# Designs tried in a protein design run: designed miniproteins, single chains, continued (5). Part 19

Each design is a single chain, and the fold is of that chain. pLDDT is the mean over its residues in the fold that is shown.

## One batch from the design tools (miniprotein)

Design m16670
Fold by ESMFold2-Fast:
Formats: sequence, structure tokens, C-alpha cells
Structure m16670 (fold): chain A 65 residues (1-65)
Amino acid sequence: SHHGTVVGATATTFDVLADGQLNTGEVVQEHPHLLAGRIVSGPYLGGGALVPRAGWRPGGPALIL
């Protein structure tokens, strides 16, 4: 797993900076406290991602699986 920082988000997508590199993901499932997604572009392509809803803002935490 890799720790990352949210740098952008929409209703259906999120951008996460991990290890200085941009990863773009799609939201696959919404939960009350987090968004579950998959990376569709970037060095962690094909990986899963978890973004806390409270962190769905620039500078918020994300986890790439």
C-alpha cells in the first residue's frame, strides 16, 4: 500500500499524488466514511484506492492498494 495526497476530486474521479507522481482514479463505490476507487492512469494503474470523505479536498489523505 502507498500513501498519497488528494490534489483533485469530482463526483466520479479523484487525483492522488503518491511518491511525487500523479495517479487518476475512478470512484467505484461510496461508503459513509470513504470512497473506494480504482486507479485508471499513473504509475499505480490497476490498483485500488481509498479516499476518506473528510479528505476529499486538496491536501487530504489517500491510500493506494
Scores: mean pLDDT 77

Design m16671
Fold by ESMFold2-Fast:
Formats: structure tokens, C-alpha cells, sequence
Structure m16671 (fold): chain A 56 residues (1-56)
């Protein structure tokens, strides 16, 4: 799923120290999920992105 794929991509980027890129991937996926009506998954990805941005 887009939600699961985005989490895996973000985690892989974060492991490489690419926290800003990890946040950007999660933010982009969150917007697509909001457009499809999956607001709960979108909110979850936004929260993860916020944590990565704060750690960057």
C-alpha cells in the first residue's frame, strides 16, 4: 500500500541519515492519501515526517 511503502522508504532514508528527504517522502505520500480520502493514514505519515524534520 502507499502508506506502507512510504513508511519503508522513509525509514530507509532515515537509516542513511537523510532525515530531510525522509520527511519529504512522507509529506508527499500524506498529500496523496488525503486526496484519496485516507485521512487517518495521511495524519500518521505527517506525524512521522514532523519527527524526522525536528531531528534533522
Amino acid sequence: SLHEDAIKAGEELAKQGKLKEAAEVLEAASRLLDQSGDHQSAAELREMAKRYREAA
Scores: mean pLDDT 86

Design m16672
Fold by ESMFold2-Fast:
Structure m16672 (fold): chain A 57 residues (1-57)
Amino acid sequence: MSEEELIAEVRELAKDLTPEEQEGLIGLYRSLLKEGVPPEKALQLVRGAIEAIRRAR
């Protein structure tokens, strides 16, 4: 299913992060989709969150 494929994409982008951080990012992505954010824009916002986590290390 398309949502499962997009969730797999988020997990692949965050594969270097902890499992807790990965689940948080998946939760963020799902929340953005529920708020009516387009999948492409939601993915862009999740990428920004991943970069913020990497910089905070």
Scores: mean pLDDT 78

Design m16673
Fold by ESMFold2-Fast:
Structure m16673 (fold): chain A 55 residues (1-55)
Amino acid sequence: MLEEIKKMSKEEQAKLLLDAHEGKLTEEQLKALGEYLVTVEKKNKKDVQELVNLL
């Protein structure tokens, strides 16, 4: 799951964040997304902010 998220475009990641906000993701998917966001934040805080803004 985490590796699949890393391969997604920013638009696809924004859709995944929207699905998370609407409660459409499983707990496992939410955990994987959270882990991905933590890794992106450590490398580039701006990319995390851009994904949140697309939500």
Scores: mean pLDDT 67

Design m16674
Fold by ESMFold2-Fast:
Structure m16674 (fold): chain A 66 residues (1-66)
Amino acid sequence: MIESMLEGVKLFEELGFTEEAKEMKELIEKLKKIKDKESPEFQELLKKLQEIVKKVKEKLEELEKK
């Protein structure tokens, strides 16, 4: 899971979403430090990461409409 998220970060960097990729990488590092994967803290960070991914995909779709 976390390894797959890091691949997503690399993809976003290649697509020019450097700031979003950096924020995702920081969230992933925080997720790695949480021992309890069922904790509310882990779930909240995971949701934030998923929201960034969603926003990047929506931005890509919007740019294609130009």
Scores: mean pLDDT 75

Design m16675
Fold by ESMFold2-Fast:
Structure m16675 (fold): chain A 66 residues (1-66)
Amino acid sequence: MASEYVNAAKFYLEKGDYEKAVRYAEKAIELDPNNPEAYDILSKAYEKLGDTEKAEEYRQKAEELR
């Protein structure tokens, strides 16, 4: 379920594995494209990877879904 992928993405984000955090958050969005938590994780992961443009894009997407 999408919640399983969100939990995995959050786990990897907290451990500093930002590439895995992106992969699991993307899977969560594939199952539920209206999940703001998955977009928040993508935003934070891309910020840590240095992609500030994508980070801001996903942050805005998460806010729109709230």
Scores: mean pLDDT 80

Design m16676
Fold by ESMFold2-Fast:
Structure m16676 (fold): chain A 69 residues (1-69)
Amino acid sequence: MTAEEAVRRAQGVKQGAEALAASGAISEEDAKRAQELADRAVEYAKQGDVEKALEYIEKAEEILSSKGA
């Protein structure tokens, strides 16, 4: 994955978290956590640490996929 791809994927997670919280599919707390992880991913991608960016993106995407339980 490139740094640009990591940033785009993290932005997608932030938008997805907002939409899912607005629809009630996830809690506001889960949405906030996913957004914070995505913001960390963007910071790592900007530093050139694409591997760390990917780890944070995957953690955020897991929150969005878990949607309860």
Scores: mean pLDDT 79

Design m16677
Fold by ESMFold2-Fast:
Structure m16677 (fold): chain A 56 residues (1-56)
Amino acid sequence: SAAALREAVLEELERLGVKVVLGLTSKEEAIAALDRVRDLLSEEEYERILRGIESV
């Protein structure tokens, strides 16, 4: 379902933030991955996740 896909995407984005903190991926690559799924997110969710990545 769309709701299940959205939940899985949000969980994966949370893991992506952890990977940035651990140095397993760059901020630039993480932002590019976030942008690929932007259409599945609200503007508020996108900004919140982006700020989280940028604050690392």
Scores: mean pLDDT 80

Design m16679
Fold by ESMFold2-Fast:
Structure m16679 (fold): chain A 87 residues (1-87)
Amino acid sequence: MINEINEEELKKRISKKLYLDLEIYKEISKKYLEILKLPEEEKEKKLEELKKLEEEVEERLKEAVENKVSEKEFEELAEEIKKELEK
């Protein structure tokens, strides 16, 4: 996924909710690119870890949407996920 759009422009053009989603996927994409630089044995293990993390993130966001959580709760969830991904 190649994203050539400036972060600030993306934030202005897309709703805050969608912007937070894209930021989360950008962090996942960065981790994916870092893993691709690892030796093959480590790459496989780290890709499995990243896939599990991505599935957990997607399920958490999906659950929030399906349960009709407030915009504030969704934003707080997205920020928490982003912090976890930055570790």
Scores: mean pLDDT 68

Design m16680
Fold by ESMFold2-Fast:
Structure m16680 (fold): chain A 75 residues (1-75)
Amino acid sequence: MDEELEKLIKEHEEWRKNIVEKARSEIDQTLPKLIEERGLTPEQQELWRQIDEDVVKAIEEIAKAISNIDLERLK
């Protein structure tokens, strides 16, 4: 029962995970470049890490919202 729904949920979970992983990878590459190009101080590096975490959380929330919209469109 609801095998199709379970598959859809799993596909959406993988999609969200892939988006978050991709965003995390790009962000992880950005900080080293900023350190090299800008010479960020330890305080600036810490602020960037805090922004990085906030951005990852925002992307995760956006991905969840998009997934929910797709599911709601079935109604």
Scores: mean pLDDT 72

Design m16681
Fold by ESMFold2-Fast:
Structure m16681 (fold): chain A 90 residues (1-90)
Amino acid sequence: SKEVEDLVELAKKNPSLAVEKLVELAETDPELAARAIKEIGKRLSQSVYDAIVRSVGRLMTPEQREAVLEHLKKILSPEEYERVKELLLA
């Protein structure tokens, strides 16, 4: 999707702005936020991905984290899911 591609490109150029946009997206479309997180994890370095996901988790409400995690569980492997869960809840 165009929105996911745009977020991946934003994460490469400006990680702090990508964090802001992902938090906004978690409020309005947690499924799309989950897809964007998955795609960022595939295309960015592990250290940048980890920093983005931790920052997003810290800025989200518990309800937003739960909603995003439910969608991530459906689209990630069990191992990928447990890793993202640790990062989001840190």
Scores: mean pLDDT 89

Design m16682
Fold by ESMFold2-Fast:
Structure m16682 (fold): chain A 55 residues (1-55)
Amino acid sequence: EIEELKKEAQEILDKLKEEGVSGEKILELSDEINLALSNGDLKKAQEILERWKKL
């Protein structure tokens, strides 16, 4: 499940890069999801991914 969320997060970040989101913003988003995943907070990770999909 954590590996599935990591894969989904990477796919969303790659899409945002292609859409012109800045590298600084991508690093912020990457740090945010990695913190949630490292803490095992799956609910927080899912909320983060849902927010990113609306960007």
Scores: mean pLDDT 79

Design m16683
Fold by ESMFold2-Fast:
Structure m16683 (fold): chain A 60 residues (1-60)
Amino acid sequence: STVTLRLTVEAPSLEEARAKAEARVRAEIAASSLPQRIVSLEVEEIAPGRYLATVTLEVE
């Protein structure tokens, strides 16, 4: 099944925001007992220094 998550991230750049969002999602996947994988990760600036990360996960 597919799950969509939305995260707000504060970072000085889009690259840092993407890295921070990916690290957070991977940490949550590692802590989960369910097998999950990232299907897509989109990051967009919504305000100066603030980014919205939209993550699509496939859960077994």
Scores: mean pLDDT 82

Design m16684
Fold by ESMFold2-Fast:
Structure m16684 (fold): chain A 82 residues (1-82)
Amino acid sequence: SKLEQVKLEIADVVAQGIIRMLELAKRGASDEELEKVLAETKAEMQRIVDSADLNEKDREELEKFLAQAEKSLQGTLDVLKG
């Protein structure tokens, strides 16, 4: 379905963002550099959501999925900063 394809695109963006944050943290990157990756990843996810041609019900489900994805990404950042 269109919804499942969009969810997979968001999941891929999240995975790429996490990998980039981990690689930067391994190199001793600053908190500001990690926060920049988080911000860029969130912006990319939002562009995918905004561009999605979905009905209202599927959009609501997608917004809940986006919130969970953002929470996962923030949790990763918090661990790397701590």
Scores: mean pLDDT 87

Design m16685
Fold by ESMFold2-Fast:
Structure m16685 (fold): chain A 83 residues (1-83)
Amino acid sequence: MEEAIELAKKVYEQVKETGEAELDVERPLSDREAAAITYGLAKGALENKAPPDVLAGAQRALDTARRMLSPEEIEALDKALEE
């Protein structure tokens, strides 16, 4: 999970600044790790003020990730993304 949180922060910063994300992952991700990265991507898109269609997709992705992640994982992600 630590690696997934680091990747979530990286993609959050990329999407927040540029609207784009690049991922370099050398192994398959678990559904939970993918949810953590999706959480970062979605939050980045919301901060970037992306077009309405992208914002709708980002909100749905964020809601899905929140259902898959524990409250402790969400807290760790929020802390990492706010730093």
Scores: mean pLDDT 74

Design m16686
Fold by ESMFold2-Fast:
Structure m16686 (fold): chain A 63 residues (1-63)
Amino acid sequence: SMNEELVKKAREGLEKGFEELLEKYPNLSEEEVRKLIEDIVEGLELMLRGVEEAIRRAEARKL
């Protein structure tokens, strides 16, 4: 689905961005950064599902 592709691209972008930060700031915890990326991706998935549900409800109200 479009949402799965969006989540994949978001994960890739976050991982690349944090790799660059870890090179510049080597004192950052790589493990904590990876956990944060997973939490952000899960939050994005939930948010996208909520948006789809809201759109479906709005369409139903027009009928």
Scores: mean pLDDT 77

Design m16687
Fold by ESMFold2-Fast:
Structure m16687 (fold): chain A 68 residues (1-68)
Amino acid sequence: MTREELDLEVELALKVMQAAIAEKSGDYETAAKYYREASELAHRLGRTDLAEYFDKKAEEAEQKAKAS
Protein backbone atom coordinates (compact mmCIF):
# COMPACT_ATOMS: atom_id res chain seq x y z
CA MET A 1 0.00 0.00 0.00
CA THR A 2 1.35 3.44 -0.93
CA ARG A 3 1.35 6.32 1.59
CA GLU A 4 -1.38 8.02 -0.46
CA GLU A 5 -3.53 4.85 -0.40
CA LEU A 6 -3.03 4.59 3.38
CA ASP A 7 -4.06 8.24 3.83
CA LEU A 8 -7.19 7.61 1.70
CA GLU A 9 -8.01 4.52 3.82
CA VAL A 10 -7.80 6.61 7.01
CA GLU A 11 -9.93 9.39 5.46
CA LEU A 12 -12.52 6.79 4.37
CA ALA A 13 -12.70 5.33 7.90
CA LEU A 14 -13.20 8.81 9.40
CA LYS A 15 -15.95 9.70 6.89
CA VAL A 16 -17.78 6.42 7.60
CA MET A 17 -17.60 7.06 11.35
CA GLN A 18 -18.92 10.63 10.93
CA ALA A 19 -21.76 9.38 8.69
CA ALA A 20 -22.74 6.64 11.18
CA ILE A 21 -22.75 9.09 14.11
CA ALA A 22 -24.89 11.58 12.15
CA GLU A 23 -27.32 8.83 11.07
CA LYS A 24 -27.66 7.56 14.66
CA SER A 25 -28.42 11.11 15.86
CA GLY A 26 -31.06 11.61 13.13
CA ASP A 27 -28.98 14.14 11.17
CA TYR A 28 -29.69 12.48 7.83
CA GLU A 29 -28.50 15.43 5.71
CA THR A 30 -25.05 15.27 7.33
CA ALA A 31 -25.05 11.45 7.16
CA ALA A 32 -25.81 11.56 3.40
CA LYS A 33 -22.98 14.06 2.83
CA TYR A 34 -20.40 11.88 4.62
CA TYR A 35 -21.63 8.67 2.92
CA ARG A 36 -21.21 10.41 -0.48
CA GLU A 37 -17.67 11.48 0.48
CA ALA A 38 -16.93 7.91 1.66
CA SER A 39 -18.19 6.53 -1.68
CA GLU A 40 -15.86 8.85 -3.64
CA LEU A 41 -12.88 7.78 -1.49
CA ALA A 42 -13.78 4.09 -1.93
CA HIS A 43 -13.95 4.63 -5.71
CA ARG A 44 -10.50 6.30 -5.69
CA LEU A 45 -9.19 3.22 -3.84
CA GLY A 46 -10.67 0.91 -6.53
CA ARG A 47 -13.18 -0.57 -4.06
CA THR A 48 -16.23 -0.46 -6.32
CA ASP A 49 -18.44 -2.74 -4.16
CA LEU A 50 -17.73 -0.56 -1.12
CA ALA A 51 -18.41 2.64 -3.11
CA GLU A 52 -21.79 1.23 -4.25
CA TYR A 53 -22.61 0.32 -0.64
CA PHE A 54 -21.95 3.90 0.54
CA ASP A 55 -23.93 5.37 -2.39
CA LYS A 56 -26.90 3.25 -1.27
CA LYS A 57 -26.45 4.45 2.33
CA ALA A 58 -26.37 8.06 1.11
CA GLU A 59 -29.59 7.53 -0.91
CA GLU A 60 -31.32 6.04 2.15
CA ALA A 61 -30.18 8.99 4.30
CA GLU A 62 -31.31 11.51 1.64
CA GLN A 63 -34.74 9.82 1.53
CA LYS A 64 -35.08 10.02 5.33
CA ALA A 65 -34.01 13.69 5.33
CA LYS A 66 -36.73 14.56 2.78
CA ALA A 67 -39.45 12.14 3.94
CA SER A 68 -41.28 14.81 5.95
Scores: mean pLDDT 83

Design m16688
Fold by ESMFold2-Fast:
Formats: sequence, structure tokens, C-alpha cells
Structure m16688 (fold): chain A 63 residues (1-63)
Amino acid sequence: DEAELERLRARLEELKAELEKLEKELKKIKDKNSEKAKKLKLEIGELEGLIGILEALIKRLEE
């Protein structure tokens, strides 16, 4: 379904934008071992995983 592919691609771009935002926020934190830095690292890892899953799904649906 073309509409489904379009929605998944839009969601992927949203997740990539959120990942960039979190990475920039992490770079501004001086203490990389702080609770805030640890939470951001976890969220970044979760987003990277979700992006990978969506990219694989989009590739499969394009076939």
C-alpha cells in the first residue's frame, strides 16, 4: 500500500529529527555520567533501534 509506505517514511523522518535533537542536547551536557546524560543516552539508543526497524520494514514493503 503506497499510503502505508508514505506514512512509514514520514514517521522515519520524524524519528531522525528527534534523534538529531537528542544528540545535540547530549552534546551540551558537561557531565556525561549525570542522570540527565544517562537518560538521553538511553533514549538515543531506543530511537536508533526503532529507526533501524522502520528502515528494514520500509525496504521490505518496497519489494
Scores: mean pLDDT 83

Design m16689
Fold by ESMFold2-Fast:
Structure m16689 (fold): chain A 82 residues (1-82)
Amino acid sequence: MEPSKVSRLVGLALRALGAILDGDYEEAARALREAAELAEKELGSKEAAEYFRRAAEAAAAGDAEAARRYLLEGLKAANKNL
């Protein structure tokens, strides 16, 4: 059974959030970059992809607050295209 695009996005978002909470910013940035690619290429949401890229940059910089904020905005943007 292949996960739906929604299930894959939610899985990446939860992976990113868990990594942020654990202080694993490299894993958080990786998950957020994968979420951005999925949002742009498979959901057609350039807005969501932009937010997930900003979240990945914030995570890579160790800015947990900014990473979480952009992750939430990306999910809100993706929801408009679901």
Scores: mean pLDDT 83

Design m16690
Fold by ESMFold2-Fast:
Structure m16690 (fold): chain A 65 residues (1-65)
Amino acid sequence: DEALLEEARRLLEEARELAEQGKYEEAGVMLHKADELAKQLPEEEREEILREIEELSRQGVALVI
């Protein structure tokens, strides 16, 4: 729900900051956690989070599925 969505967004922001610091392994862990939370969200909110994960992955952050 709303709390899970906020947590997922927080993890994505943390992943962005880690990636900017060149810490791609740590950023990937944050993306994995956000992906796990997204599985518990409604379809519309899940798609929003997955889209941001995809964008960060294109920046060099590896997502572990």
Scores: mean pLDDT 77

Design m16691
Fold by ESMFold2-Fast:
Structure m16691 (fold): chain A 63 residues (1-63)
Amino acid sequence: RPEEVAEKIRNGEDISSLIAEVLHVIGEGLERGDLDTAVEMAKAILAGDPEALRAAWERFEAA
């Protein structure tokens, strides 16, 4: 899933439908108290950095 979203961002696909899914994952991280990972994901989205987003999301899922 992290790689799929990162690939769509790299390909310039319409991210408007994906933003809700990414925000949901960030929200789940905040509810779990994983603030650092949630912040890293948000920063990656704002910077348009698909590799940073994928890495942070993979760490979140592995926890």
Scores: mean pLDDT 70

Design m16692
Fold by ESMFold2-Fast:
Structure m16692 (fold): chain A 70 residues (1-70)
Amino acid sequence: SIDELKEKILKKLEEIKKKASPEVQKRIEEVEREIERLFEEAKTASPLEQAIILARVLALVTEVEVEVKM
């Protein structure tokens, strides 16, 4: 379900956040808020719109993973 996917993604971000500097932790918190907003939008979206929203969520997660490795 969408709620299960949201939980898995947010759990992954929390794991990344634990290893990040305080400055990067703040940015991860901003990304977590954006992801929660996107998942709320997904609840009323068509299947195609949900796929587009999910692609956006995955892009945000990837950006965070790259920043933590730098």
Scores: mean pLDDT 82

Design m16693
Fold by ESMFold2-Fast:
Structure m16693 (fold): chain A 100 residues (1-100)
Amino acid sequence: SELEKIEKEIEKIIESTTDEKIKDLAELALAVLKGDGEKVLEIARNSKDEEIRELAREAIILMTEGREVEALELIREKAEELGDKKLAELLKKAIELLKS
């Protein structure tokens, strides 16, 4: 699956990044892609970054409403703001696949 390839590339970012905020954002993206609401709630409670905690809280609400694509768009925008072009590009590809 093309989505499984994207998920593996995001997992690689999580393992290789030294930036804690990028790591938390990538973990949030992966949790949303997998429909793992429990992991999204964990990030909302435990991330050291308040912006990531707020984003995770918004993501869980969108997920409960079946609006996972909108949650991924918010995460993609944050990846672009933080300058992680690779994570942003992977999320853009995932969003296009989910909308098809």
Scores: mean pLDDT 89

Design m16694
Fold by ESMFold2-Fast:
Structure m16694 (fold): chain A 71 residues (1-71)
Amino acid sequence: MDEELEELAREFGLSEEALEILKQDPNYRRLVELYRKARELDTSTLEGEIDRGVYELAIATYAKAAESAAR
């Protein structure tokens, strides 16, 4: 979980300060867990593709908020 959160934050280009904020946010960690579960969905269906995209967008939104807060 934590390692995966760090990997995703690195992919979004977050600073170390923003990463520390995210590590302390249980809501963002929950989104990472949901994204992992969504990856196991049948993405051959449109619904599965949409669900994955929604989780990715939510994670990106939290990443931007953490980066802003780190300033």
Scores: mean pLDDT 68

Design m16695
Fold by ESMFold2-Fast:
Structure m16695 (fold): chain A 67 residues (1-67)
Amino acid sequence: MLTPEQQRTTLAILGVLRENPEGRTARELAEAVGASQATVSRLLDRLRAAGVVERRADGRYVLADAP
């Protein structure tokens, strides 16, 4: 299970991606949610494994289920 801090950061990442359907890089997400890039990258890797987000060729992450 994710820690409460990791859960809060994960929800913040998903919120930023929901507001930015064109996608954001791990660095941009880290700055937006107030976390380290390493933490955000690890959470994005987990979200990709779960099929929640996709990494585009330009390095931006988007919601996988966005229409």
Scores: mean pLDDT 79

Design m16696
Fold by ESMFold2-Fast:
Structure m16696 (fold): chain A 94 residues (1-94)
Amino acid sequence: VAAEIEERDKKVNEEFLEKLRNTKTKPSRETARAIGRLFKEMEDMRVEELKRLLRDVFGLSDEEIASLSDDELSALVVSPPEERARRGRELREE
């Protein structure tokens, strides 16, 4: 069972990374939701690595990423581009 779970988690992680690459910098709402589901399934995924990918693939600023908690990061991944841009603007206004 443990070995099967580890193999599954590795596969989900690879699929998550592939989806991030394929979405380029501006994912659709549907793509963001799919990525969010994969992130949620990968409880052991390293948050630091995920934040780096969000910066490189989704174009989030270091300040935006640094301000996110794990829950906020998950919510951001499933958020539509419009809401993500709104949050970024709010952070920069402060």
Scores: mean pLDDT 56

Design m16697
Fold by ESMFold2-Fast:
Structure m16697 (fold): chain A 62 residues (1-62)
Amino acid sequence: SDVEKGNELFKEGNYEEAIDYYQRALNQDPQNAEAARNLGEVLRKMGLDRMAELLFRVAERL
């Protein structure tokens, strides 16, 4: 799945590629809390803390 591939890339430190796969997962299922939460974690690792916070809030309400 796109989430599984995103998770693998995230573990490898390939943050930009991980984002692409998490975005694909969210395009297919906008209520995918795992994809939204993991996208937030990647953005936080990249120093985009404000954007990460918004995604965590979205994920908590899914």
Scores: mean pLDDT 83

Design m16698
Fold by ESMFold2-Fast:
Structure m16698 (fold): chain A 65 residues (1-65)
Amino acid sequence: SVSLFVGEALRAIGLNIETGGIGVEIRDGKIILHVAKENAEAIEAAKRLAEEMKERGIEFEIVVE
């Protein structure tokens, strides 16, 4: 599943989903990462993940709330 793949990708770049404070949503074939606006570390982690995955042909949207 895409959720399992994202979890493996996070581990590969040294992030743990439990510590990242990042929510993952899949809508209409797109992967959306949800991050709290007060969590600067999670925002930076989401941006790094999106950039790494872009090089692999996978597009992520980041939503800060």
Scores: mean pLDDT 67

Design m16699
Fold by ESMFold2-Fast:
Structure m16699 (fold): chain A 89 residues (1-89)
Amino acid sequence: SKEQLEAEADRLEKQADIAEKNGDYETASELYLRAGDLYEQAGNLEKAFEAYVKAATAYRKAHPDDQEKLAEINARIKEVREKILEKRR
């Protein structure tokens, strides 16, 4: 059911995009993180990376001083980026 995971992630990402356009950066960051997790479970590391980057951006807008949570999201971005680069070699 990788296809089911990607379809659900796509739905969450679209909902996150709407939340972000409405200035609801808190909801957008949570939805982007969930979409990233589902893309990663599906093995779509490129979409997981994009979703986590969007989550970090939205979280920074909602909570600019929450350096601990931002560091956690950035660590996840780094981990997925390294997995992508390893597979491309």
Scores: mean pLDDT 89

Design m16700
Fold by ESMFold2-Fast:
Structure m16700 (fold): chain A 70 residues (1-70)
Amino acid sequence: GIEEAKEYLDKAGTLAAIRGDDETVALLSEAAKVADEGKAKPYLEKALERAKEKGDERTVELIEKALEEL
């Protein structure tokens, strides 16, 4: 559910922050804020695209798991 999605987003945000990817951190933060309103998907799709472009397979997996929980 939404709580599990937020846990995956928090972990993905931590990994993105460690890599210095401030834009992905911001997208994941916005997704978490609007998740309860059902508006997270566009932010997550952008974050997923960025993570794939960077080859960050761990962050990709976490974002995909968050999308499954929404």
Scores: mean pLDDT 84

Design m16701
Fold by ESMFold2-Fast:
Structure m16701 (fold): chain A 82 residues (1-82)
Amino acid sequence: KKEEEERRRRQLDLEFEIGVLYVKAAVDLVITRKQLEKGPSPELEQQLAEIETKIDKINQAEAAVRAGKFDEAERLIEELKK
């Protein structure tokens, strides 16, 4: 069934992009937390908050894919790439 194949391909492409964004955010989160442990800084605290906000958007995109809302997931992914 062509519709099932198209849905599956779109889902996999979105899941791949979400995975890449999540790995990048997770690495940044670990690095920023380690830097904060060495010395607190308002700049690092702001950077941590920005990373946490990015992770929240990644989680929203993942939830949208799970719900079959691919257009919403694509919009969230494009916002995360800016």
Scores: mean pLDDT 83

Design m16702
Fold by ESMFold2-Fast:
Structure m16702 (fold): chain A 93 residues (1-93)
Amino acid sequence: LVERADELYNEGLQLLNSGKYEEAIEKFTKSRKLYEEAGIKDPVTYTMLGVAYLALGKYDEAIEYSQKALEIDPNNEFAKMVLEEAKKKRARS
């Protein structure tokens, strides 16, 4: 499960880097489910979901996933940055 979760996460990163945000979300979502099945709480996959939703202008989802990352790792500076940016964008939309 972990090896497949890692593969899906890396596929998601490649899609995110090429601007294919919806496809990246599908890969990160599948990766997260496999980490959960393996008993692993992974803040990084939640943070990347937040990044992808932020890029799509889906600010409520970006806030939700960055908050979930911070529930797992409260000191995750990248997740904090994604959360703050999503909140700012939501207020302007």
Scores: mean pLDDT 86

Design m16703
Fold by ESMFold2-Fast:
Structure m16703 (fold): chain A 104 residues (1-104)
Amino acid sequence: NIESLRIQGGKYFDKGDEAYRQGDYEKAVEYYQKAIKYYEEAYKLEPSKETLLSLGLAYRNLGLAYEKLGDLEKAKEYYEKAAEYFKKAGLTTQAQKALELAKR
């Protein structure tokens, strides 16, 4: 069950990245939000550094997509969430970079 949740999260994350590359930022938001739901379910069942990293990356990319859509308030919110998850995972450099994005 946990493996299935992580795999589904990864599939939606990859779809989000593809949509972002194509300039479809609304679709990127939709897919990253789906990835986050699966990763949050996986984390709730079994907290792990790997799932925290996945949440950090997904929230960071969600922030980037909202920034492209011109929603700077949502972008900042999700960059700050990404920093929290990176910090919980012990990824200090990634957390600092996410906080720098939030200051834009």
Scores: mean pLDDT 90

Design m16704
Fold by ESMFold2-Fast:
Structure m16704 (fold): chain A 55 residues (1-55)
Amino acid sequence: MEKFKKLRLDTAVRLLRETDLPIEEIAERVGFDSKEEFEKAFQEYYGKPPEELRA
């Protein structure tokens, strides 16, 4: 994985655990163009969708 993408996804993990922000807003805050792009990258990197990490 690219270091820049990993850093953004690691920030997203923190936001998922520490806040109640919608997945769409987290995706935007960490620099993804869409929720769908974020979910795809997140699942490819961590092996599960971001909703499962929160739930």
Scores: mean pLDDT 76

Design m16705
Fold by ESMFold2-Fast:
Parts: sequence; structure tokens; C-alpha cells
Structure m16705 (fold): chain A 70 residues (1-70)
Amino acid sequence: MEIDEAEVNLALFLIQVAIELLGKRETATREDLLEAVRSALKTFTPEQREAILAEAEKHDPELAELVREA
């Protein structure tokens, strides 16, 4: 199987967002979600963020919009 670096970066990004939201469980607001996305994106380079956005658009355009808003 071809493992694309962009797919790996997207998976790592999603794992980081999920970890940040675990503490909020039943009370996560949209602002909490955006803060988790912003925090996760800061761990990546600008080039990796562009790759994550492009890969997100292929799988879930709504996720891509959330990344753009962050």
C-alpha cells in the first residue's frame, strides 16, 4: 500500500485534535473545536498544513472548511 506523507500528516493532525477534545467530552463548543484545530496545526510546518488542507478536501470538504477557518 502507498502511504502518502500527506495522508500520514492528516492522520496525525486528526489524532492531535481528538486528544485535545477528550478533556471536554460532552461540552465541546465550536470555539473549543477551532482552538483544538489551531493548536494541532501549530505543530506542523506551513508546507505540511497546505498538504493537510489539500488531503482534507479530498475526504471531507466540511473538515477542510474548519481547517481554513482556524
Scores: mean pLDDT 71

Design m16706
Fold by ESMFold2-Fast:
Order: C-alpha cells, then structure tokens, then sequence
Structure m16706 (fold): chain A 66 residues (1-66)
C-alpha cells in the first residue's frame, strides 16, 4: 500500500538523517543507509511497491544492527 510505504520511508529517512548528523561527516560519499533509502525512493517513484518494501525492510535491519 503506497501511503503506508511512504509513511515508513519518511520515518526511516528522518532516522537516517539523525544518525548521519550524530556522526558529523560520513566516512564514505554514499553510506549503505543512504543507498537503501535512495533505492526505496526510486522504487516508490516507479510504483514498484514490492521493491520499495524490500529496500525499507533491509534498511530497518541495517539500522537494528547499530
């Protein structure tokens, strides 16, 4: 469901921004968290809800490992 995935993406985007801000400067140009967030955003823009959900699930798993 698009609305639920958009809400989930917004919540995770905010969390990633908070994590990046706490670290001041990223070690790499594109962090793994930012890459997954971008993948989810592209999938949502393309209407690929399954790909968006998979990317968001992976992003949550990576955050949970911290």
Amino acid sequence: MLAALLERWRALARRVAELMAANKAPTQFNSPLETLLDEAHRALAAGDLAAAEAALDRLEAEIARL
Scores: mean pLDDT 75

Design m16707
Fold by ESMFold2-Fast:
Structure m16707 (fold): chain A 82 residues (1-82)
Amino acid sequence: KELVEFMKKALEEIKKLYDEAKKNPSTAKDYVERARKILKEALEKFKENSYKMTPEEIQKATDYLTEAVKALDEMEKYYKEL
């Protein structure tokens, strides 16, 4: 329930940061760092709560996390600024 929603919001925020970084490349480093922090917090939440989740909830959370990882990877490859 709450964890799936948290993962979905994390993905949405990372995608938003990527779109904003594309519009203003000079801010890319800050947006990459913020996206990394969001993903790290999402992964910690998943570890903490996944054992209490139904298989369907785990699948949905995993799908959102997988998309978030891909979005961050694309963002980092695009900018190469750390």
Scores: mean pLDDT 79

